# Designs tried in a protein design run: designed miniproteins, single chains, continued (5). Part 44

Each design is a single chain, and the fold is of that chain. pLDDT is the mean over its residues in the fold that is shown.

## One batch from the design tools (miniprotein)

Design m17604
Fold by ESMFold2-Fast:
Structure m17604 (fold): chain A 120 residues (1-120)
Amino acid sequence: SVTLTESGGGTFAEGGSATLTAQITGDVGLVLQVGWWRRAPGEEERHVASIDMFTGEVSFAPEVAGRAEASYDAAARTLTLTLRNLRVEDTATYFAYAVVLTGSGGKTVWGAGTAVTVVA
């Protein structure tokens, strides 16, 4: 009953910026953590960014540290990831996630994936 709706994908120039968003909808009791993972052909899924709702701590993967920003607007239930100084290696499908408590217990909800292509 909880869904993430993602947007912001497309084709971007190397050195540019991309902003990805995800909106949480449905029967959410409490949001505990939100973030982004990525997957590209020939690689395993890997962490990009996370926000801990208890501490407010924002964590970034080393590959994007210093050029990424992540935020969560609780009133809008919207997660945003901005990647600056884009590299061809940022080409991947990006998956938003939320760890939520519902009436049926805790679970992780995933977005369907947003494609980002970075061209030289």
Scores: mean pLDDT 88

Design m17605
Fold by ESMFold2-Fast:
Structure m17605 (fold): chain A 116 residues (1-116)
Amino acid sequence: MVIESGGGTVKEGGSLTLTSTATEGTILSVGWIREPPGGGARGVAGISGDGTKKSYGEEVKGRATISLDVANNTAYLNMSNLKVEDTGVYYSFVSVEVDGKVLLMSGEGVTVTVVA
């Protein structure tokens, strides 16, 4: 399964870190999407299981950093200089190899509220 943390209410201009931990298997990739209050999910960031390939959505480029702690099967999404428009539910998607099979797992979502 996937365990997520790090949401809450933060001030505009602040920073936060979201975490996503896979409790089983070897991570092949991790990505985050954001669903804003009005709907319309958007890509936030992605990282390969070896940590070498990273991608960022246009809305967060230059403000987000994604990293992977391979030893603890935990991905981190750090976002700085937060904007009210960053408000939404953040879902992590984790691709893992378990018993020679590839599984796609998702978290239940973490709510982030950015206040002016």
Scores: mean pLDDT 87

Design m17606
Fold by ESMFold2-Fast:
Structure m17606 (fold): chain A 63 residues (1-63)
Amino acid sequence: AAVAPAPPGGGPVDSLEEVEKQLKKMLEWAKKNSDPEKVKQIEEAIKRNLEVERERERRRREE
């Protein structure tokens, strides 16, 4: 469902989005090579990256 929520405010999330894109590519590579441990590590990294993004968004809003 391509529901575009209201823009929270243009933050410098460009670098974080770039990292997410890179991690998604690595995830595909790991899946292609059937490395479940690598897949788990990359998924953890993606999760961590999203958490950092949320914290940054929160800080921006409070600022």
Scores: mean pLDDT 67

Design m17607
Fold by ESMFold2-Fast:
Structure m17607 (fold): chain A 72 residues (1-72)
Amino acid sequence: MEDLIKAIEEEVDRLFAERSPVHLAVLGILATALAIEFKSDEVAKIGQELVRAALAGDRERAYELIEKLKSL
């Protein structure tokens, strides 16, 4: 869990630093993996919102959602 959330945080950092579309694709894959591991609707919704925030360039929202994942 913590390792996967850490990987998501690192990809969000790279996405906002480098702005490469590959980091958005990797973030989507990691969010899907997290939702499958937890089998939780709440985690799935947070993952979907995280990808939307990243796509919109909403840095503050993206990190807010990562903190929600860490609090689980």
Scores: mean pLDDT 76

Design m17608
Fold by ESMFold2-Fast:
Structure m17608 (fold): chain A 73 residues (1-73)
Amino acid sequence: LSEEEAEEAKRLLEERFEALRARLPPEQHPLVEEAREYALEAIRALQEGDEEKAREYGEKALELLEEAERAAA
């Protein structure tokens, strides 16, 4: 990822997580915030060319989001 691509990805990420927080109860917000941190780490790893680490962090972010949605249901 170029620096410009990473910046764009971070902006889209922030917008999506803000929308998600608005839909979920406050008790699930810690899981959403933790998922956001992993997603940001995945973007950083892609900027460094570490596709394996990016996949690992991305997988963790998705797992946490699934847990938050599941717990809110």
Scores: mean pLDDT 78

Design m17609
Fold by ESMFold2-Fast:
Structure m17609 (fold): chain A 59 residues (1-59)
Amino acid sequence: SLRERAEELLREAERALEEGRYEEAIKLWQDAGVLASLAGDEALLARAQEGIRRAEEGL
């Protein structure tokens, strides 16, 4: 499902952030946010947006 794929991308983004791959993490968070929005999952979208903000602090 779109939601399951978004959750997978969130996990990949968190890993990228932990590894210092900030630009890749941002892209993964953005892709997850698009899927979360399409799935109508506001909580998942909020998590993706928070991830982007955290990764941007590392740039």
Scores: mean pLDDT 85

Design m17610
Fold by ESMFold2-Fast:
Structure m17610 (fold): chain A 82 residues (1-82)
Amino acid sequence: SMEERRKQALEALAESFRADLAEQDALDADAEATARARARIRELLREKYPDLSDEEIERRLALAEEIVDKLLAAMREWLAEQ
């Protein structure tokens, strides 16, 4: 039924959100892992946008981090209401 499919989809989404949040919590607990992740993102941004200034790369990294933080906060709020 459509209700069973919706329930399965919501359960799958909740499982995915819990996995993403657990990965982020593990990353946040390891300062060296966090630093490596940030360095890797900078490298990928430089490779993808070789003509951008260092200042613009750092601004884009900061914006991406802000977007991810907001997404993770929304995931936590949604899970708390389930």
Scores: mean pLDDT 83

Design m17611
Fold by ESMFold2-Fast:
Structure m17611 (fold): chain A 84 residues (1-84)
Amino acid sequence: VELPEDPEAAAEKLRTLGLVGRGDDAAVALLIEALSHPSPLVRAAAAEALGIIGDPRAREALERALSDPSPLVRAAARRALGWL
């Protein structure tokens, strides 16, 4: 699964993966990688999508995202961890 270069398009794709990616190992792996993306919009979308999927493999990555420099990403990670 490839992410668009445009951060807004990438974020939209990650949100879609959150809705349909439950039980999809490739989708979960891509979302965890996206938590390290340069764009805070993409990182926040990845955190939200991982929370919606509810896969416990994301817990450590989401806990690291609580220390993200972007308040948008920190808020998304906190919400996602509350859903796990």
Scores: mean pLDDT 79

Design m17612
Fold by ESMFold2-Fast:
Structure m17612 (fold): chain A 60 residues (1-60)
Amino acid sequence: MKLSEEDLKLLEEVEKKENLPPIDLSTEEGIQEAVLRVLNAGIQEVEKLMNLPESVLEKP
């Protein structure tokens, strides 16, 4: 399995946001973890695009 440039960029963003160690892409477990982190990053990006909910949550 191979990750696209976009997936690698999302992995880097997730690592910074979550303060997680880099994933070992030489293993099946590592690749699956990378896919899960990319999916989680996608959800985070959607939430970031909807920045209004964050402001509303802090100042209802």
Scores: mean pLDDT 64

Design m17613
Fold by ESMFold2-Fast:
Structure m17613 (fold): chain A 90 residues (1-90)
Amino acid sequence: MFEADVLEALGRMALSVGDYETAIKQFEKALSIDPENGIAWFNLGKAYEKLGELEKAKEYYEKALKIYEEKGSPFIEEVKKNLEEVKKKL
């Protein structure tokens, strides 16, 4: 759990500086430890969207949305908006 939180924080730092490949690697590691981490799925989707990998972005946004809807999250509307934007580009 704590290891996943550290990896997620490292991923978010990489996203903030535009290092999308490093961000993806860190989020994937976080999700291998905690596959129910909705924010890690959401950020993984954002990283793939920035790389133009729209099908992967869609898949990961759908995973984040499912988790957020099951557990409750203030990010539901944001992930829905990002998912619709990706669908419009596909």
Scores: mean pLDDT 83

Design m17614
Fold by ESMFold2-Fast:
Structure m17614 (fold): chain A 70 residues (1-70)
Amino acid sequence: MEVPLPSSTLMSREEVEELAERYRRDALESSDPDIGLSLMYMAIGVAKAVGDEYGKELFERVLEEVKAEL
């Protein structure tokens, strides 16, 4: 299943929350969690680049939750 990439522009809080939940589920359900982890690291990087503090913080939280469950 193809997971959407993080947006290079500011996303709404609702879009960020939906994307973070999708990344969490796909990373935990995937036979290759490295793909989901890579997408979360990419999302954190993009959020930092565009100044999205909310998105950065949310993606960092989801990343730590996924790492704790793996």
Scores: mean pLDDT 73

Design m17615
Fold by ESMFold2-Fast:
Structure m17615 (fold): chain A 85 residues (1-85)
Amino acid sequence: MAEEMIENLRKTAEESEPLEAEMLKKIAEAIETGEIDEEEIKKLAKELAEKVGKEEGLSEEEIEEAAKKLAEHAIELVKKGIEAK
């Protein structure tokens, strides 16, 4: 099942916006290697939240909360993928 998850993440990344694609690729790589780079995931989540938040006129606090939630979700996806190996 892990191979299907990795393939699906990479396929979704090809159809995603650049920052979202980078995060999906990082999740797929982490599942494949079994190594979680939490700092890089948090960095990508922050960049994505800042881009979307500025377009929507969100406050800095709202952007920070969105970035945290995105990073937490990405890390959980990696853990789920590793467990599927």
Scores: mean pLDDT 78

Design m17616
Fold by ESMFold2-Fast:
Structure m17616 (fold): chain A 65 residues (1-65)
Amino acid sequence: KDLTKAAENALKAAEEAKDAASARASLHGSQIVLEEAKKAGDEKAVELAEKAIKAAREQLTRSGA
């Protein structure tokens, strides 16, 4: 439950990131949630965390860094 919510929050933060620093922070946080979700075997949290990582990478590309 908490991992799924953490992944949802990470995705929201990544989508709302406007600066490279915020995007990098979201990416790092999403990667941590992904590793925790994999260790816990929470497939839904893994799916959401991967989505958050993709969103954060898109924001980094947009920011040029």
Scores: mean pLDDT 79

Design m17617
Fold by ESMFold2-Fast:
Structure m17617 (fold): chain A 96 residues (1-96)
Amino acid sequence: ALEEAIARLQEAARRAAEAARAGDVEAAREALLEMLRAADELAELIEDPEARRQIAQTATATAIRAIGALLDGDGEAAAEAVLEGAREIVAIARAA
């Protein structure tokens, strides 16, 4: 269950990054929302309340950075923010 949730998060992040780099702002936003939903589902599998809080904080910070970069027209910065955020969320989940 945990590895399946991680795979869903990573796939959503990959799609968001690809859309952002392609300049498809709407597709990037849709994939980012999918990534946030996947992060929430992943957090539900974590018993440690501190780890769950860290996942929620990282997901929120990632969304703010990615949306900010998209609004600035910087698809590469948006892609980097999404992929780095996903990596941090996965690391927190596996350490918990």
Scores: mean pLDDT 87

Design m17618
Fold by ESMFold2-Fast:
Structure m17618 (fold): chain A 73 residues (1-73)
Amino acid sequence: MSEEEFEADVWVALGEIALAIGDYETAIKQYEKALEINPDNADAYRVLAEAYEKMGFTEKAEEYRAKADQLEA
């Protein structure tokens, strides 16, 4: 993998840990860091959508899910 992909994957992994413990704010920030590095990371959009959904931000969750679906198409 490229250096950028590896760094993005590290931020996704940190976000997944935050999501697992219920720290959705931290998870969102870490997934946003991953997307700053690799904007085409569909997995980061999917988990970001899940975090926003759990926080009650349904519109943002739908937007990020749509972006993930577009990248997977």
Scores: mean pLDDT 78

Design m17619
Fold by ESMFold2-Fast:
Structure m17619 (fold): chain A 101 residues (1-101)
Amino acid sequence: MSVTLSFPLSADISDATIDWLRVRPDGSLEHLATLTPSGAVSLAPEAEGRFTISRDAAANTAYLHMTDLRPEDTATYFAMARAGAFTLLARGPPQRLVVED
């Protein structure tokens, strides 16, 4: 199974750093990925080989494409756009994913 989650962002993201995070049902917060304005990609170890990230600046939308889905991928997923380390520009709407055995 694969799925693509779309995160519309309310700010111009052409020069933004985008972070993808998830909160699992147990309340654990995980950072999954970062995409820099220069296009540099950083993926958490659990995301490597299974997840890909992209953005469409014209649509102001961030995407998370997930393959090889597992029950532990059940979580609420978020994308955030920021300027530098400390300035939040926009948050996308939370996307709930449930993966059943």
Scores: mean pLDDT 81

Design m17620
Fold by ESMFold2-Fast:
Structure m17620 (fold): chain A 75 residues (1-75)
Amino acid sequence: SEAEKLVEEARKHLEKARDALQAGNLPEFRRHLDRAGELLQKALNVARKENNQKLIDEVRRLDSELGELVREALA
């Protein structure tokens, strides 16, 4: 589904954000983090329209992971 593709793309950006944070590259971290957030929001909207509860739950889990990554960057 379209939502599944958006979730997969968001995961890739979260991985790139984590790598950038580990490397101390804050501008790249922010860029990938922002992109992941945009993709997750789009995925949530599509999953809701598809009434796909499994994907809605997965997007919420990834959004939680994004929040943890933000907290790590601010620590």
Scores: mean pLDDT 87

Design m17621
Fold by ESMFold2-Fast:
Structure m17621 (fold): chain A 63 residues (1-63)
Amino acid sequence: MKEEIVEEAKKRALELIKKGVPIDDAINTARNALETALLRAGFSREEAQEIADKVAEEIKKEI
């Protein structure tokens, strides 16, 4: 489910930040992982990119 993939991306970003990775780099890493997971799940490249970008903004708000 999309929600599960999103939750994992958020946890990934937080883990990277805890290790001292800059916030922008951590968010971008999580975004790229999310985009790849969505493509694997059958989403189009355009859909995956749009969802990944929106989730990256949500992760930024959570941090």
Scores: mean pLDDT 79

Design m17622
Fold by ESMFold2-Fast:
Structure m17622 (fold): chain A 62 residues (1-62)
Amino acid sequence: SHMKERLANRIVAHTLRAVGALLEGNKEEAIRDFEEAIKLAEQSGDTETAEFLRKKLEEVRK
């Protein structure tokens, strides 16, 4: 469905922003973007993507 495709695109956008923030050393911005991507993945029922992003977020917090 178009709505599911929109959610997937938003998840990708926030994830790319988080990675970009990490490359710039902006850990706080990366955390916020990963949290938003996780929320969107959960809302879309994409449990696998949400779990992957949670693991990535915990690595950043370390």
Scores: mean pLDDT 86

Design m17623
Fold by ESMFold2-Fast:
Structure m17623 (fold): chain A 80 residues (1-80)
Amino acid sequence: ADLDEVVAALREIGLAHAKELAEEVGVSPETVRRFIETLAEGFPRGTSLRELAERTGLSVATVRRLVELLERRLAEAGVT
């Protein structure tokens, strides 16, 4: 998929599922929305899980889980 398509899908699909993702990882929906925007901004630059954790104030474990959940949602939507 094109990079712009992946970034657009991250925002669209991630934000649509923000409440569900928040409940699954034990954070607020606002925290998930902020995380998705941070991930979308950093994705074209190849940002690391550690860098995402530092920028969002989340643990690396929480960031890894959110990324795994988002990757699953993107795959379900046909975005790879």
Scores: mean pLDDT 77

Design m17624
Fold by ESMFold2-Fast:
Structure m17624 (fold): chain A 61 residues (1-61)
Amino acid sequence: MARDEEILRKVREALEEALAKDPSISLEELQELARKVAEELGASEKVIEQAVEMAELLHRG
């Protein structure tokens, strides 16, 4: 399976957990979490950008 898809799935899970624990979490905090999780998993710059974009979409609902 593509490594990038696994990274993005784990980022989404982390962001959903953060939102469930604190629904008032800021977009900036979610973007920082997405970037950190992606970087820890060895994501490329492109995948890190996709992870940050995912945080923005999830924050909006």
Scores: mean pLDDT 81

Design m17625
Fold by ESMFold2-Fast:
Structure m17625 (fold): chain A 64 residues (1-64)
Amino acid sequence: MSDAERGRLAKIVGEAIWKAEETGMDLRAAADEVIDRYEAEHGLTPEQRAALRAMVDAAAADIA
């Protein structure tokens, strides 16, 4: 995975955190909506989706 690709995935995680804070949603629920929308608009490989899930889990652990 390239540094540019990792940067894109980090931005998606940031959007999920923002949505969770703005709406009061659980972070994983917000991430599911943001990831599904991004996949529909831009496409995601299984590897990219797995990396996003790992990043969301790491962010959730830091918040807890």
Scores: mean pLDDT 78

Design m17626
Fold by ESMFold2-Fast:
Structure m17626 (fold): chain A 90 residues (1-90)
Amino acid sequence: KEELLERLIELQKRAGAQLVKIMQAMRDNSPAPPEELRELGSRAMDVINDLTKVRRDLLDGKISEEEVRAAIKKAEEQIKELEAKIEEIE
């Protein structure tokens, strides 16, 4: 449980860092940021929201460790895609 919780927190921090970079890039391209940046921002928010729900459900005992591990793998893949896309823009 503790290891899974730590991994969820780490992924939330990583997704949050990408969202901060996306928001900065959107400011730099204001008032008409590229549609790709809006899409990346939406994806980052979805990952953060999904991880927040999984963390809550884990703490409340509403989700199995197997389901948490599946959610972690999915989030890791989504965050890697976000990181790669942000590097292309930077």
Scores: mean pLDDT 81

Design m17627
Fold by ESMFold2-Fast:
Structure m17627 (fold): chain A 56 residues (1-56)
Amino acid sequence: GPPPPLPDVDMPDDPEEFRRRLEELAPEVAELHGVPLETVRRLIDQAVRAVEDALR
């Protein structure tokens, strides 16, 4: 199925802080959508990389 949506969090000026906020919510997202935590973490990695690329 489609990947679970990432939670709506405030965009910090630091990509590492963005990752931390998403990772804090990752177990809740995994539980809500019935997907492995590793799947949510992979989506977080993709989102953080996109932010890092946009800021360079």
Scores: mean pLDDT 73

Design m17628
Fold by ESMFold2-Fast:
Structure m17628 (fold): chain A 90 residues (1-90)
Amino acid sequence: SMEYEELKEKIKELLEKMNELLIELQEALDAKDKEKALKLLEELEKLLEELKALLEKALELAPEDEELKKLLEQVEGQLELLKKLKEELE
């Protein structure tokens, strides 16, 4: 369906942005730039929550899609790790 195709395109865009932000976060952590790292963590958390919601909608339309299931598990794991990192930096 067009709805499923639109969801997959949005998911792809957010995954690409997530990867870019994760690289920036690692660079900020390596530079010990706590202020930049915290801002990037807040942006990543919001993006991962949006990704999770879109993946859940996509799985409702395609419940047997193993790639989407794997991505959802990965996003949930990353979100948990980022929340822990934010607590350590605050």
Scores: mean pLDDT 86

Design m17630
Fold by ESMFold2-Fast:
Structure m17630 (fold): chain A 58 residues (1-58)
Amino acid sequence: MKTAVIGVGDSPEKAAEAAREAAEAGYDKIVAVSTSEEALRAAREAAEAAGVEVEEIL
């Protein structure tokens, strides 16, 4: 199992991009860390669309 831990910042667009990049790199799980709920939501939506498991840390 390949897991990526990603600080996704406060930008929803960059959070979604980071999640897509992790999925393209072959990661099975993403742990997204942010102080922004909107950024975490964007990362989750992108990860789910790519079929990758996501865990959110606020």
Scores: mean pLDDT 78

Design m17631
Fold by ESMFold2-Fast:
Structure m17631 (fold): chain A 71 residues (1-71)
Amino acid sequence: MASEEELEEFYRKLKEIAKKYVEEGLSVGEATTLAGIEAIKEFKEKFGREPSTADATRIMLDVKEELEKEL
């Protein structure tokens, strides 16, 4: 099970990567999808396991909603 601290790290990483893709001209939806793939890969490399599908989906949706409100 991923800890709350590990999921907060995932959220931060995902949001940072997604913002970079938006700055490169991608849509918020495309940016969060690509950031999700990268953040899951980095999380797995760092912690040896992927976040659960439910946790990853919820965090990706939260980041997408936040970026859509800010942009």
Scores: mean pLDDT 81

Design m17632
Fold by ESMFold2-Fast:
Structure m17632 (fold): chain A 55 residues (1-55)
Amino acid sequence: MKEELIEIVRESGREAGDSEEAIEEAIELIRAGEPVHTALSKLSEEARKLVVEKL
């Protein structure tokens, strides 16, 4: 579900110390139906690793 992915992105981004602006941009791309890899490119490498681990 998109909602589960959004929550994982928010949690992972905050855990990695990413800015709220970067996290919100990634979430907006997911809500808009953009490819997951495009949304994750807005996050740090550490946040992206955490998202993949939680999926």
Scores: mean pLDDT 82

Design m17633
Fold by ESMFold2-Fast:
Structure m17633 (fold): chain A 68 residues (1-68)
Amino acid sequence: ADETVASLRQALEVARQLIKEGKTEEARLIVDAVRDRLDWLAAEGVLTPEQYAELRAEIDRLEAEIDS
């Protein structure tokens, strides 16, 4: 559902702000939770391939920033 995608994007934006504040541990916990939720939603067929790809790309970008 579009509301689910919007909720996940909002959580990732919070994680992005935490990274900017130097709170990388807190950001990692949010990104990990969103990743697990995204993988479950994709396995259940709730997301379109396009929605999954967009959210996964954002997660991968944030993970790269945290791991730097």
Scores: mean pLDDT 81

Design m17634
Fold by ESMFold2-Fast:
Structure m17634 (fold): chain A 67 residues (1-67)
Amino acid sequence: MSPEEILKKAIETALELLNTTAEEALNDPEKRKRVFALARQLYELSGLPAPSEEELLKALEELAKEE
């Protein structure tokens, strides 16, 4: 699984745990902040270096387009 796929899964899991959607997180800065914080923790637990905010935003935008 690529690092990009792992990051997308981390964000998807964070969205599910916080009971929100990718589109909702993109439109709400507070929800996006919580999603990114949780996704960052999940991604780091997989042994990868902390993702950049740009990488997090790109993955979130891709998930919103897939919905």
Scores: mean pLDDT 81

Design m17635
Fold by ESMFold2-Fast:
Structure m17635 (fold): chain A 65 residues (1-65)
Amino acid sequence: PSKEVLENEVEAGVHMIAAAVAKQLGDYEEAAEHYEKAAEYLEKAGDLEEAERLRRLAEEARKKA
């Protein structure tokens, strides 16, 4: 993978961890924002399937907010 793809994958991973932490703290709106950011980075990395999964997680988190 190119440096650009790797950077986007790393950024997605950071936001996925942040979303999981926010969800455990009950901060569902913050969790949703992080899932959406992770999805944006995964789309830039070319992982459309995982990006769609994260957008669904963001929708679920917002329903609990």
Scores: mean pLDDT 86

Design m17637
Fold by ESMFold2-Fast:
Structure m17637 (fold): chain A 58 residues (1-58)
Amino acid sequence: SYIEELEAEARTPEDLAHVRSLRAVADRAGVGDSREELREGLRRLGEEEFKKMKELEK
């Protein structure tokens, strides 16, 4: 899944914590496995969750 890719690319403990937070939110909300489905799902859940994903993508 895309979250697994983000976790593999996480270089700091803070980034890893953000990925784990996003994974928990995505799992709870039942959002899809692709980057596009995750982006749309997180955007609908809230701006904060979407911002966290955008920061991890840098």
Scores: mean pLDDT 71

Design m17638
Fold by ESMFold2-Fast:
Structure m17638 (fold): chain A 66 residues (1-66)
Amino acid sequence: SMDVIVRNAAHELGISEEVARKILEKFGDGKKAREFAEKNSPRELAEFLGISEETAKKIKEALLNG
């Protein structure tokens, strides 16, 4: 489920559940989040989510491996 993906991302990346929920709200599901991460740079993901590029890089790696 998307909720499990969000919680796993928060735990694995050391980010807040608030940031993880922002991902859920923006993408709606894990497949769309992964597709966006695959097609976009960490900088583009950071701008889209309103987070740091460093955090976006960690999120991108987790989404592509999960």
Scores: mean pLDDT 74

Design m17639
Fold by ESMFold2-Fast:
Structure m17639 (fold): chain A 87 residues (1-87)
Amino acid sequence: SREAMLRKLTEPVVQLKAQAEAAIAAGDLATAEKQLAEVEKIAELYRQIAQLARALGADDLAELYQEVADFAEEVAREIRAALAAAK
């Protein structure tokens, strides 16, 4: 199903968010910044894949990949805000 696929594609981002939050709580801001960089890479990768899918006429896949990218960008914003508050 679409929902099961979206869950699978977003799971790494959910795990990175949890790891970043745990690192911030422990005062390990360097590890949290590393997790943020990985989330930002995932967001950029899925934006590129979504654009390619749309260019090829695969609109349903493009929308799915765009949702993954948007979710990763939202998680990156949350991690960035938490890091700023911890400094």
Scores: mean pLDDT 89

Design m17640
Fold by ESMFold2-Fast:
Structure m17640 (fold): chain A 56 residues (1-56)
Amino acid sequence: KAEELRELAEKLLRGEAPLTPEGGRVLYLMFDYMMWQGLSRSEALERAAEAVAETV
């Protein structure tokens, strides 16, 4: 679920979890949303986690 992916991505950003394909995808989309859509970090993270949860 999106909540779990958001928490995983936050742990990855803090170096507290091993890199996984799903976690990496959330981080990639978060960065993409921040760069190209101008979203804040928190908004980009929520959107990225939601998008990845929908495709899994």
Scores: mean pLDDT 76

